# Designs tried in a protein design run: designed miniproteins, single chains, continued (2). Part 89

Each design is a single chain, and the fold is of that chain. pLDDT is the mean over its residues in the fold that is shown.

## One batch from the design tools (miniprotein)

Design m7084
Fold by ESMFold2-Fast:
Structure m7084 (fold): chain A 81 residues (1-81)
Amino acid sequence: SSEFHEELLKLTEEMLEAAENNDREKFEEIVKRIEELYKKTVSEEQYNRFKEALEELIKLYEEDPEAAIRYLRSLHELLSK
């Protein structure tokens, strides 16, 4: 739905901002909000696939924050179209 897309776009933008500011607490808070959004909006199977992708993003942020920021910028640009 458009509401889902708009909320996801906003959360992705906030997540990118938190990552750029090296605000780990805020980053983790937004991760949880994105998980909750998917859990209530999509099927259990889609949620599980998304959760795996999100866990990979969290790992990337811990191992290579610059790569995670580049990925989030690309994702934000894609969602903004």
Scores: mean pLDDT 82

Design m7085
Fold by ESMFold2-Fast:
Structure m7085 (fold): chain A 66 residues (1-66)
Amino acid sequence: GAEAGERGAREAAAKGLDGAGAGAASGMSTYDHGNFEGVRAATAAASAGLDGEAAARAGWQGSKRG
């Protein structure tokens, strides 16, 4: 839930996403009971060099499925 969402946002921010992208990842992940899938997806997307919005959206989609 909230812990996974916040972790996803922090990892997204650490990978160079702006505050808005990180916040979106956290908010959506928390809303959908974010879990490790959300965090993993956001980190993988950011590491792959996707833009901030794509990385945040990947994290949200991961948390939604978890």
Scores: mean pLDDT 53

Design m7086
Fold by ESMFold2-Fast:
Structure m7086 (fold): chain A 77 residues (1-77)
Amino acid sequence: SEEEEKLKYLKEMIENVDKEIARLQSERDALQKEIEANKDDPEKVAELQAKMDRVNQSIANLEAIRKKLKEEIEKLK
């Protein structure tokens, strides 16, 4: 059915979003360790914090997409 095809598609989209969030969370954890290692270098910390801010923005955007996808799945029940 059209509803079953849409449900399968939405579930696959959530799976892909979850994989990308996990990748970005690993990147965030690596950046956090680099910030701690470079705490005595203000310019390096500023560069790493800017990268961290971009990663956090990407995670937040993907979490918002994930929420919308879950809401669409609930509407199909």
Scores: mean pLDDT 90

Design m7087
Fold by ESMFold2-Fast:
Structure m7087 (fold): chain A 73 residues (1-73)
Amino acid sequence: SIEEKIAEKQALLDELKKKNAPQPLIASAYNELAVLYHQNGEYDKALPLYQQALEIYQKELPPDHPLLLVTKN
């Protein structure tokens, strides 16, 4: 289920943080976990995870990279 996938990605994120993995791997884990929460309708949980991934991406990616663009609708 999606809830099981959320638990697996949460465990991965926690492990990556504990072993001080490279920031791009941590950002990818935040983004993947946020996508799963968003798909599960848990937007309040997804938003802070997207924000953490974005903060890391801002340090790793060029300023004009598409992943740094914010769109509203």
Scores: mean pLDDT 77

Design m7088
Fold by ESMFold2-Fast:
Structure m7088 (fold): chain A 75 residues (1-75)
Amino acid sequence: MLYERGLEAGLSEEEALRAAIGYVVQKHGDEAARKIAEATGLSVETVRKLANGEEDIELTPEQMAAARAAVEELL
């Protein structure tokens, strides 16, 4: 699992989640971006920016939890 692998590599919880979002969007394309957007309440465009590694997008704890659940379903 990518989120847990990121944590094992010494990434923070947020950094591991952002890496996992990038991976599932690369693997599944727009379908993954849409599912994460639906789970978090973010726009699909915002999810694509997160997948591209844009660090200026802040997530609430609730959005991080929802994104993690959606990412785990897509792995």
Scores: mean pLDDT 74

Design m7089
Fold by ESMFold2-Fast:
Structure m7089 (fold): chain A 94 residues (1-94)
Amino acid sequence: SEAGIAKLIEKVKMSEEMKKIVEEYRKATQHPDDLEKQRRAVELAKKINEELVKWAKAHPDEPENQRILEVAPQLEKEAEEALKLLEELEKEKE
């Protein structure tokens, strides 16, 4: 969930840049009928996943980080598939 991701990033104490990405994600997800904002939400989710993977690789001793590494490839694949679907839907509206 969006709130769950924000709490995880706060706990991990990543960069101020990551906090901005989470804020943009929250704004984008409030507009489900806006394909451009939905695309932005998926792109931001992919960036959040990439940063969590970087953190997990840097801190392998933490149990939660193993789960991040296990699920990250599937989340990346799902994000890429969602972006392709959104691109097709945007083309159909033209």
Scores: mean pLDDT 70

Design m7090
Fold by ESMFold2-Fast:
Structure m7090 (fold): chain A 92 residues (1-92)
Amino acid sequence: MKELEELIEKAEEAEKKYKETKDKKDALEAAELAKEIAELVAKTTPDPAEQRTALAGAAAAEVVKEMIEKGLPATGNPEVEELIEKARAELA
């Protein structure tokens, strides 16, 4: 779909910007676009297994977005661990 193609292109550009800038803003934009892509795939795929994988991807992207917004360290932080566990539950 054209909408999915446009979102993928935007996500690739956001990732490229983040690699160059290391800016929180560019990291947030990349995470938001990844979430939108996963949500669109989940809504459009006829395969239940692919739909579950896409929903798990959307949950993981939301966790990354929250981590970036809060400036949380990836290791040893209970709030980050809780968000990761919630994302893992989507895979079950």
Scores: mean pLDDT 67

Design m7091
Fold by ESMFold2-Fast:
Structure m7091 (fold): chain A 80 residues (1-80)
Amino acid sequence: MEELIDQIVESFLSLTPEQQIEVLKKFKEWAEKNYSGEEREKLIKAADEAIQAVKNGDTEAFKEALRKLIELIRAVVKKE
């Protein structure tokens, strides 16, 4: 499972900054539609942090934000 997270992070890093932001914005829209309350807030906040890291050109912050986002997705999906 950890290896899968690393592969997803590496896949995102292969995208252009514009593509990274587009994917994260679409993820926010999906999260807003499919989740509510505190879970929605956490997912949106994590996605926004990743978008800001891309805009700032901070690759390390972006990797960290992506790992956090993937971990949150795993936690929420395990809840049903």
Scores: mean pLDDT 77

Design m7092
Fold by ESMFold2-Fast:
Order: sequence, then structure tokens, then C-alpha cells
Structure m7092 (fold): chain A 68 residues (1-68)
Amino acid sequence: SAAIENLKKQNEELVQSYKENPSEKNRQELEITAGVYALLGGVESVFSNHEEADKYFKEAEKIENLLK
């Protein structure tokens, strides 16, 4: 959907901003985005859409790994 595409683009921009300037603000925005992906994965999992759930969980894990 357009909302999911916008989320992906926003995440790419936030990742770029964090890499250029790893400020606490940019870190917190990425932490919020990881939480949104985890929530979307949880929703898909409840409806037994396990393939879509896995994709969202992987996006959250990528962000968490970047912030370690």
C-alpha cells in the first residue's frame, strides 16, 4: 500500500540521516520506526499472514542491528 511504501522511504531517509549524523534524535526516530515495523509484523501474525509478518520483523531487526 502507499502507506507501507511511505514507511519504507521514511525509514531509508532516517537511516541515511543517522549514518551522516548519529544524533540522539535520529536514533530515537529509528527506534520508533522499528517499533512500528514490529507492530505491523504482530498484526500480520495474528491474521496468520506469516510471510508478511516475517518481512516486517526483519525490517525491525535491521534497524535494531544498526543502532547497536
Scores: mean pLDDT 86

Design m7093
Fold by ESMFold2-Fast:
Structure m7093 (fold): chain A 100 residues (1-100)
Amino acid sequence: SNTLKLIELRDKIEEAVAAGKEDEAIKLLREMYDFVLENFEPDSPEFALVLGTIALVIFETPPESELHKEALKLLDDLKKRFPDNPAVQEAVALVQKHLA
């Protein structure tokens, strides 16, 4: 199941972040990002799961970390790809509010 693959990737990302395995977390986050774009529609619950995972990584990591920078880059890429998507707009607004 493609949905189960995303859930597994999310769980592995959360574990890598908690363990301080920054390079592993970046690779897994990028894999999850590429996988959702290839396999799911932008209005899907799975796409929203990936947005939530990116936002969580941004909230849980220090601004100077490479993982934090990569998560922000992926969110900016999604904003550029799907500027009219409400879930993307909400994720961007939530992150901007958190970083203020």
Scores: mean pLDDT 89

Design m7094
Fold by ESMFold2-Fast:
Structure m7094 (fold): chain A 85 residues (1-85)
Amino acid sequence: SKELIEVAKLSIKQALEAGATFKQIAEGIVNAEPTTEEGIAALEGMYEVGKELGLEEEAKEGLRIILENTKNEEVKKKAEELLAK
């Protein structure tokens, strides 16, 4: 949902302001064992934050970590889709 993406974006921005890297944020997302909807929202939020901040390549590194560690096929598909952009 749009609301979940906005929550994910806000959380990611706060973590970056606190000195976290996109890779560390991605590892935290994986460790939280998100639902399909939460996982997709986190991927979309990370991609959008990366684009907004001019840090698209660093955000894509985080997306790759989620892709490599998720067991959820729908989350994998979304990560692959975003990485192809």
Scores: mean pLDDT 88

Design m7095
Fold by ESMFold2-Fast:
Structure m7095 (fold): chain A 106 residues (1-106)
Amino acid sequence: SVMRASAVFLVDHATGEVVIRGALVHEDGRTRLFLLDTAEAAAAFQPLMAEAGGEGLGDDAPAAPEVRARLEELLAAIEAGAEAHPAVTPADLEALRAAIRAALAE
């Protein structure tokens, strides 16, 4: 399978703290969202990242323009009905969508 993975972070712009970690995995025309804040989602994402050869998740917060672009990609995928990892609840997904919209409004 041809796979592409993109890491995304929601960062508090005042502190630079990473408050949400997420990933989009694109495979065979499907897009799946993983929230990396759950142990289950993080464990499931690690093999997919290795297979896809995607960019790794760093400990450092990404630059503000890159964060904005990643948040826009993640929001678009969520609004298009991207499938979340089973460990991600509908409430978690809605909270993430709301948080991304709030961050993009800043």
Scores: mean pLDDT 57

Design m7096
Fold by ESMFold2-Fast:
Structure m7096 (fold): chain A 87 residues (1-87)
Amino acid sequence: EEKYSAAYDYLMLSTLYEMLGKLEEAAEYREKGEALRSKLPKEEQEMLDVLEKELEELFKNLSKEELEERIEEIEKRIEEHKKEAEV
């Protein structure tokens, strides 16, 4: 459950950074997302595949500013989730 949300967030960040041309950051988040994804049940992995394709199409229509804002929101969510897991 927790691994699915984390994998999804990292894969979203990878796609968003790719859309901004920040390939180094995109690759880093891709590796983190794929590492978590490989530990998920097959059904959840297939769901992530579908979502990645849908997000890529959505992100093509966003401005640079909108992409950066979404990255910030996802990064905040990851940090908040880590803080909740600590308590």
Scores: mean pLDDT 77

Design m7097
Fold by ESMFold2-Fast:
Structure m7097 (fold): chain A 104 residues (1-104)
Amino acid sequence: SKEELIKTAEFFVTASDEELEKFINELRKQGKTIDEYALEIVYTLVEEKKWDLLRKLAARGLEYLFSENEKVRAFGVAIVSLYALVKQGKLDEIKKEYERIKKE
């Protein structure tokens, strides 16, 4: 649900590298990529106008770029890249990619 995705974003703002890696490993077992899940989270925050949470997530994403954990860094890159598109007003591009992933 959208509420669950928002709670997951709140979790990611405070998650340790170990907690985030565990989460990413569970996503991979479900056949999802880091990039796809980051897109679902960011799009949900944009659609629900959770701008403060999105900014906090982007700030945490920047910190994740300096992690020694490759999976955590990859997640940081995905979040920061998506946030840059949001700041540039490219919401239509994010929406099209989200719809492609959902096949709706």
Scores: mean pLDDT 83

Design m7098
Fold by ESMFold2-Fast:
Structure m7098 (fold): chain A 114 residues (1-114)
Amino acid sequence: NISGLINGFVAALKNGDDQQAVALLIELIDALQPLDKTDPAVIRAVGKLLYKEALKYKAHPLITYLALLLQGAGPVLAAKIAELPETVGPKAMVILADESLSPEEKATKLLALL
């Protein structure tokens, strides 16, 4: 239920629960899989909504970064990665690009960056 995941994500942001917000964002990314078969316009619309809510509630930079990944916003993404701590942004990229990891293992490793 994508709508339920979005509502839960917004509630987590409003409560300042960064761990729950990241967990729900990863579940939402998984629910949109496979990304190459899902309508890119839907993925971008969801990403834009999540990014807007992350900014509104002043979410942790990692949450904002993950929301930008759903939008595919290259120049904005590069600028936001530069705002992250050196150990967080590059590690998140390595985890997401690691084809040997399952989606569940990726979620666990990403949550550990909080």
Scores: mean pLDDT 71

Design m7099
Fold by ESMFold2-Fast:
Structure m7099 (fold): chain A 57 residues (1-57)
Amino acid sequence: SELIKFAEELLKKAEEYRAGKGNMSGKFPPELEAEIQEGVAALLEGVANLLLKKAKE
């Protein structure tokens, strides 16, 4: 399923952001960039979970 494949790609990208390896501008303090990366990871995880739910329908 294309939905499952896309969800897996989003989850992989979310893991990169959780590890602090996300693509960041470097314009913000390190602590703020860490919080932004956690927020981006959570957003990607949310979309991935929605896609996985749709794939089961």
Scores: mean pLDDT 82

Design m7100
Fold by ESMFold2-Fast:
Formats: structure tokens, sequence, C-alpha cells
Structure m7100 (fold): chain A 55 residues (1-55)
């Protein structure tokens, strides 16, 4: 799946990518999604922003 591809590309779990997509679909702002990915996904803000560009 696209989530598995992005997860491998950026070195995160597929569940983190899926959670980011779910938050976007629920109407959270991109900035909030990035903040949550950093806090709970353990990734940098730059990495979270790159994942968002590909979702």
Amino acid sequence: SKFEELAKKYGVSPSVVKAMKTLLEEGFSEDTVVQMAVKFGGISRATAREILKEL
C-alpha cells in the first residue's frame, strides 16, 4: 500500500503514516498533523512535512 511505501521511504511505521492520513481526513490542519507525527511518531518536522506532501 502507499502507507507501507511511505513508511519504508521515511523510516517510520505504517501506522504513523496511516494515522497522519486519518487526521487529515478528519479535518485537522496540516500543522496539527505534523505536530502529532513529531510527538507520537518520533520523527522530525521536516520528515513529517515530506510525508504530508505525498499523502
Scores: mean pLDDT 84

Design m7101
Fold by ESMFold2-Fast:
Structure m7101 (fold): chain A 65 residues (1-65)
Amino acid sequence: GSDIEMAERAAKALGMSAESLGVAAKGVGGGPLTVRDALLQAGFSEEEASRAVLGGQKIGDKNGA
């Protein structure tokens, strides 16, 4: 799947919206490292967590552009 699909899956696992994940991944809610660590604790792999951060940023750009 795309980075965006991974971000949507990750947001659901964290109990948040994909839009909120996008905001957090851009640094407003603690930055990409905080989002990545939360995803690793939720059972995502390091690769999946990194893709979710990138996808979250893309979702933020798509909704803001």
Scores: mean pLDDT 71

Design m7102
Fold by ESMFold2-Fast:
Structure m7102 (fold): chain A 61 residues (1-61)
Amino acid sequence: MKPSFEEVLENALKAIKEALAAGDRAAAETLYRIFVAEARKHWSPEQFEEAVKRAEEVMAE
């Protein structure tokens, strides 16, 4: 099944949060960069901006 933007965003943010909770900052940063690169390629500029903003908020926690 093709994942929706919301499903991909939620799964990516969950993975980043779990890496940060485990103390694995390097894994969280790798997941963040992969997610941002994917968002830039596949979604609208508005969706990309929202995705980056939400991911950066998670990374700041």
Scores: mean pLDDT 78

Design m7103
Fold by ESMFold2-Fast:
Order: structure tokens, then sequence, then C-alpha cells
Structure m7103 (fold): chain A 81 residues (1-81)
């Protein structure tokens, strides 16, 4: 099982980003978090609009010798051509 601290950190980041996006868009926002034993975590935030769905995927990697976290954010828009 991933450590409680890692799980809570991911859930807090996901909740904060989801609330911000929900306030900015006025659209339903859902999120999920996955944490792995190697210190990798994935946060997926989904914004469900009537015309399109926007998915944010945030990948977090933990450094080998430090408690440092690297965050990468990807945005995917469905039907945004």
Amino acid sequence: LPSKAIQEALEKKAEEKAKKLEEETGLPVSYSVEAYEDGTGIITIKIEGPEKITIYTITIKFGKETAEVTEEEEVEELEAE
C-alpha cells in the first residue's frame, strides 16, 4: 500500500485543483488519484462540459535520495478541434 502521507498529499492536490477548475468553469469536475509503492502518483481531473470533456493528467514522481516531488501536467480536450 502507498504511504498515507503520499495518498493524502495527492488527494489534497487533486481536491484543490478540482475546486479551482469547478469555480472557474462552472462545470461538473471529478477527480481520481492513484499512488504506487515506487513513489509515483497519478492524478486525473475530468471536467464534464455539455460540448466537450477536458481531462487533466498530473504525474508525480519522487526522487530517489530526496523527498522532492516532480509534477507534470497534461491537458487533453475531446472534440476541441
Scores: mean pLDDT 65

Design m7104
Fold by ESMFold2-Fast:
Structure m7104 (fold): chain A 81 residues (1-81)
Amino acid sequence: MKELVEKAKEIIKELREKGVYLSELDKEYVEGKAEYLSDVYGADYEDAKTIFEAAMLLKKAGKDKEAEELASEYLKELEKK
C-alpha cells in the first residue's frame, strides 16, 4: 500500500511538471471516488485521492494501461482485508 501511494505521488509530480493537469470535472470524479472507497472499504481518503489523481493524470497523458494497472493494484489491496 505505502509503496503504491509513494509511486502515485511521484507520477503526479512528474506529470504536473510536464503540464498535465486535472479539469474541475476530473477533480470531482477523483474526490467522489476517494469518498466512496473511504465509506465502503474504510480506505484512507488522502491515499485513495492520491492514487486516483495519479491514474487520471496518466490517462490524460495517454498512458491508459498504466492508469488501469495502478487503480487495479490499489483496489486489490483494499479487498485483501
Scores: mean pLDDT 83

Design m7105
Fold by ESMFold2-Fast:
Structure m7105 (fold): chain A 74 residues (1-74)
Amino acid sequence: MEEQVEAAREAARKAARSYGEKLGLTDEQIKEVEDEAVRYAVELLEKNPSLTPEQVADLAEAIARELAVKKKAE
C-alpha cells in the first residue's frame, strides 16, 4: 500500500505540474489538482487493494489531467 500511495503521489505531482503549467494554472491550483488526484487514486486503491503501483500511477495521472482541465474552466 505505501509503495502504491507513493506511486500515486509522484504521478499526480508530475501530471498536475505538467498539465497545470501548460494550461496556465497558478501554483496553488496545481497543488489543489495534485492533492485531489491523490485522494481519488487512494480511494480507488482502498476499494481495489490488488492494484499495482503502475496501475495506481496511471489512474492518478489520468485523474490529475482531467482535474487540471476542469480547474482551468473555472
Scores: mean pLDDT 82

Design m7106
Fold by ESMFold2-Fast:
Structure m7106 (fold): chain A 68 residues (1-68)
Amino acid sequence: ASLVPLKNAFAEQLAFSGESTSLADLLKQAAGAVGADQATVDQFSKLLTQDDAFLKEVGERAKELRAK
């Protein structure tokens, strides 16, 4: 399945949630919002911890959303 809906939902949670919200809680909320299955959530979690470029892309997307 495409990671794009989960990435966008996670970026929105990151943009608008408080700084004290854990990455695990942000991912749980984003997954619930888009109806992501566990396999998609697991793949996304691995990318966040193993791919610095992916983490940077998500952070830049959250920054764009917050700038509106």
Scores: mean pLDDT 76

Design m7107
Fold by ESMFold2-Fast:
Structure m7107 (fold): chain A 103 residues (1-103)
Amino acid sequence: MEEVEKKLEEARKFMEKLGPEQALLTGALAMMFFNQTDELVVAEDDELVRELVEKAEKAYEEGNYKEAGTYGFLASLLKTKDEEIRERARKLGFDLYLEITNA
């Protein structure tokens, strides 16, 4: 939907303007609390959430922590019924938070 695409584009541009540490922290916190609140949720899309979480996980494995935080933040603006993906997002957010606090 045009409104969802616009909000995700605005969120991506917001994350691009942040410094690396700020982008990582924003993404980490958003993923740790994934779908615990509907306050920031713009749409429900199981497939798009899965794609964004998988991109965040891949970026994390490659050491691209800012990119991992960005994809995780974008995923957190969407809602999914897939509990496996919710758990994976929350775990990734926690792991990313530890990278920031131990760096």
Scores: mean pLDDT 78

Design m7108
Fold by ESMFold2-Fast:
Structure m7108 (fold): chain A 73 residues (1-73)
Amino acid sequence: MVTATATDPIDNVTVTAGLGTSSVVKTPKSDIFLSASGILDAKGNLVTSSSLVKRNDDGTYTILKSTFSTYPL
């Protein structure tokens, strides 16, 4: 995975919710799935354990530092 440090993911997530909560995890149907190891892509690929993963080529994967801090690596 590649990390893209451009837009703060909090903007992407918080903007949607408006108040610091998150919709980082979209519908499990075609977005991402939460896993004990990290986050899985809609294709079942373990997307990230690499700090910050931003929406790149696939679906919508916006991980907030605040939000995903609740997830261990």
Scores: mean pLDDT 39

Design m7109
Fold by ESMFold2-Fast:
Structure m7109 (fold): chain A 77 residues (1-77)
Amino acid sequence: EKVKEVLRKAMEVYDKNGNLDEAIKVAREEAEKLGLPEEVIEYIIKSLTYFVNGDREKALEYTKKAIELEKKIEEEK
């Protein structure tokens, strides 16, 4: 699923160099290639930011919001 693939790629970047800004850039580029709208991309970025700051609960919350919004948008098309 698109959101999970974007998060996985961004996390791989962060794991290699510890740079959140680069991980966010990769997340935006991959999400745009997959046709995800800005609102979904914003939730992905929030999830990454909370994960890096050690807030696992909020990271998971925003991941779920991104996935739910992706599903709703795909159902409307």
Scores: mean pLDDT 81

Design m7110
Fold by ESMFold2-Fast:
Structure m7110 (fold): chain A 58 residues (1-58)
Amino acid sequence: AQLAADLAYYQKVADGYKRGIEIAKENEKEFGEIRKELETDYANSKAQAAALQAQLAA
């Protein structure tokens, strides 16, 4: 139960970071540095979701 909830949480967080990256790209002059952080956070959230999916599938 908790693993499925954690997976849903990290997938939602990844979607949020993806939207943030889109906004940062459109506002590169103001948010170029922040975009790099968002890309890193997105990658980390996706990795965490993948790890939880693997654990749930086992």
Scores: mean pLDDT 78

Design m7111
Fold by ESMFold2-Fast:
Structure m7111 (fold): chain A 81 residues (1-81)
Amino acid sequence: SMKEKFDKLLDEAVDHIVEGLRLESRGDYEGAARHYEEALRKLREALRLAREMGAPQSTIKQIELLIARTEAELAAVKKKL
């Protein structure tokens, strides 16, 4: 279902954020950047599905906030490359 695809995309995006943070803490900025970029791709697809499903505005705002935070993390690690 669309809900199952949405949940899977969010879970995978969070996994990529966690791995990105782990790699960043070890000074692997290239590895961190790759994981943050993959997280952003999945979050943007999840946002598209949330809008298609007519998800609550609170859900949409939470995903938008997570995208903004992940974009900021990506920008920070790219400055170290």
Scores: mean pLDDT 92

Design m7112
Fold by ESMFold2-Fast:
Formats: C-alpha cells, sequence, structure tokens
Structure m7112 (fold): chain A 86 residues (1-86)
C-alpha cells in the first residue's frame, strides 16, 4: 500500500544521500574542497527530502513507515556528522 511506496521512495532518497556523501569523501581525499562542499550540500538536500517524506508518513498515520524513515534519517545524519567532525 501507501506505506510500502513511501518506504521505497525513502530508500531511493537515502541511497542518493549516501552516494553524494561518498563522492564528498572522495573529493575531500583528493584535496578538492569545492567538489567536497558541493556533494556535501547534495547529501544535506537528500536528508531534507527524507524529512519531508517522514512528515508525509506521519500526516497519513503510517506509523511503521514513519519509524523506518526515521531510522534512515538517523543513519544518514550520523554519517554526515562523522564526516563534518574529521
Amino acid sequence: GEAERLKELADRVYKQGLEALEKAEEAYKKGDEEEAKKYLLEAEIYLGLLGIILGLAKLLGLEEAAEYIQELIDELQKKLKEFKEK
């Protein structure tokens, strides 16, 4: 149903956020600060999109989907924080 569709959408957005963060880390290792900042911004945008999807799940009363999406947000946020604290 709708819960499964929102979870699938959140999975895709989460994967895009991880890919952006991976590209940011590779750019940082190469000393390309501008590319690293660009990809870090993209990862932050995907984190924001996950927040919007979470809000929709909550609005629709889809508790299991909301819990799943929150776990994806927490994981991406943790990885972003770890990158920024280097």
Scores: mean pLDDT 88

Design m7113
Fold by ESMFold2-Fast:
Structure m7113 (fold): chain A 78 residues (1-78)
Amino acid sequence: SLMEELVEEALRLAREVHERVRRELLEAGVPEEEAERRGFELGVEEAARLVHERLSEALGGEVPFEPVLESVRALAEE
């Protein structure tokens, strides 16, 4: 389904951004715990933006961003 494909794409993007940001921060001397947290948060934010854009286009209307961000965070924490 469109929603299943979108969720899979979003979670993949979240993981890719998380790993990239974590690596860059570790190379810059940021502590591992902070690099992990910041990478995770940026990954979730980027994934939420993708989901928000796709849902807004599919529904032809304004979708609130905050509920999308919260949903993506919950899914990424599983």
Scores: mean pLDDT 85

Design m7114
Fold by ESMFold2-Fast:
Structure m7114 (fold): chain A 61 residues (1-61)
Amino acid sequence: SDAERSAEAARRAAEAGDAAGAATGGWQMNKVAGNLELGRKAVDAGAAGDAEAAAEYAIQG
């Protein structure tokens, strides 16, 4: 899904030490402004290298 792809992109950006890329991935995961909290949690999980948690938050958002 698009959410899973965005979560994977955020994880890869975090692995590269790219905080801006990880943040961008969170925005792509969160297509609805009202779900900003879930998008931020997905970015944080991606930055920690936890692709599974990032994907779960992205799917919920």
Scores: mean pLDDT 59

Design m7115
Fold by ESMFold2-Fast:
Structure m7115 (fold): chain A 88 residues (1-88)
Amino acid sequence: MAAELAAEVLASAEILAQKLGISVEELLSEEGEARLLEEVREAAEKVLEPAEIEEVLAFARRWLELARLALEDPEALAAEVRALEAAA
């Protein structure tokens, strides 16, 4: 069910927001996205090659897009997940 998938994505967003000391709503904002990407980049730069850092940042940006869809449009989230699974 789209609503069940959305609930799981939002639960993951709550865990990340708690680790960053912000709300889920703030995490899904433009400022929250920039902060998450900066934290991910700093952590990745210590252990990963530049190309791998770009892949991790792309994953983080895509996950934030899915989390926003989970909050705003659970049916669109289900469609995006199905598209990603079909592309794999």
Scores: mean pLDDT 76

Design m7116
Fold by ESMFold2-Fast:
Structure m7116 (fold): chain A 80 residues (1-80)
Amino acid sequence: SSEEQKVLNSKDGKKAAVDYAKTLTMHGGNPEVMREQKEKAIKDLENAKSLKEFEEAISKFKGIENQLEKRKVLIEAFKK
C-alpha cells in the first residue's frame, strides 16, 4: 500500500513511461488491429494503479521483451 501510494504520487514518472511507450510498436501484422491494441494499452498504462496493472499493459508493446527495456520503463514510471 505504501509503495502503491508512492507510485500514484509519481505522476511525472508515469507520464514519462507513457510517453516512451507511445514511441514503441505492437506485435502483429495488421496495422489497424495494432493501432487499436496500442491505444488500449496506452490507456491501460495511464489508468494503472498498481505495478501488476502497469506490467500487464506494458508487456503488450514490442521491443520490451528485453528485460533492460522493461526495467527502463518501470524505473521511469515508479522511481523518482
Scores: mean pLDDT 66

Design m7117
Fold by ESMFold2-Fast:
Structure m7117 (fold): chain A 75 residues (1-75)
Amino acid sequence: SKARELLEKVQEGDLEAYRELGEYAISQLSLSEEGRKAALEAIEELAKTLDPKLSLDEIERLLLQVLMLEGASKN
């Protein structure tokens, strides 16, 4: 899948793939414009603290948790 391919690139240290993965995940969610912007900002901050020792499943889980929390917090 596209998400899996991007996750593998993120694990290899490709920060651009992390941004693309975040945009892909956001496109699959019904978020308001404000929620989408908040989710993108949260993904960018998460990318700065990404531990390359994290498994692909852990990275995916963190992205989904961030998107769900930011989407919910924006009403």
Scores: mean pLDDT 62

Design m7118
Fold by ESMFold2-Fast:
Structure m7118 (fold): chain A 68 residues (1-68)
Amino acid sequence: SAELRLAGLKALERLKDKLSDEELRKVQEILTEMIRTGDVEGAIKRLESLLKDKLSEEELNEVLEIVR
């Protein structure tokens, strides 16, 4: 949906200055799969697993809220 594409773009924009290029590619893969399948819950779980050790709890929750 257009809404999921916009959410994915906003999440990537929020993360671009916080993550390495390699980590951003992994986030983009997760978000692309979310847009393709509509599996928002699966995307949230994968983003949590990838980012829990890289972002603060507040930053992580902000990103997850964008895709909910």
Scores: mean pLDDT 82

Design m7119
Fold by ESMFold2-Fast:
Structure m7119 (fold): chain A 80 residues (1-80)
Amino acid sequence: MEAAELALEGGRIAIRESENPTLGTAAAISASGGAFQASLGNYGGAAVDFRSGAEAARRGGAERGAELLEEAARLAAAKA
């Protein structure tokens, strides 16, 4: 699913670019959780997880990762 691919890329960027490794890891965990939810057809749950990941990425300073996770959340919400 397109949203899951965007979210996983956002999580990878968050790990790489976050100034805080805990926040980068939190973003990646949320991205993976959301991708799993989307694989089960739970697009509402995926959108919530992707937004949590975007918040963690943004707090960590990984703006590009946060933008991809926000886009993934919007795409998942549209399918919910």
Scores: mean pLDDT 86

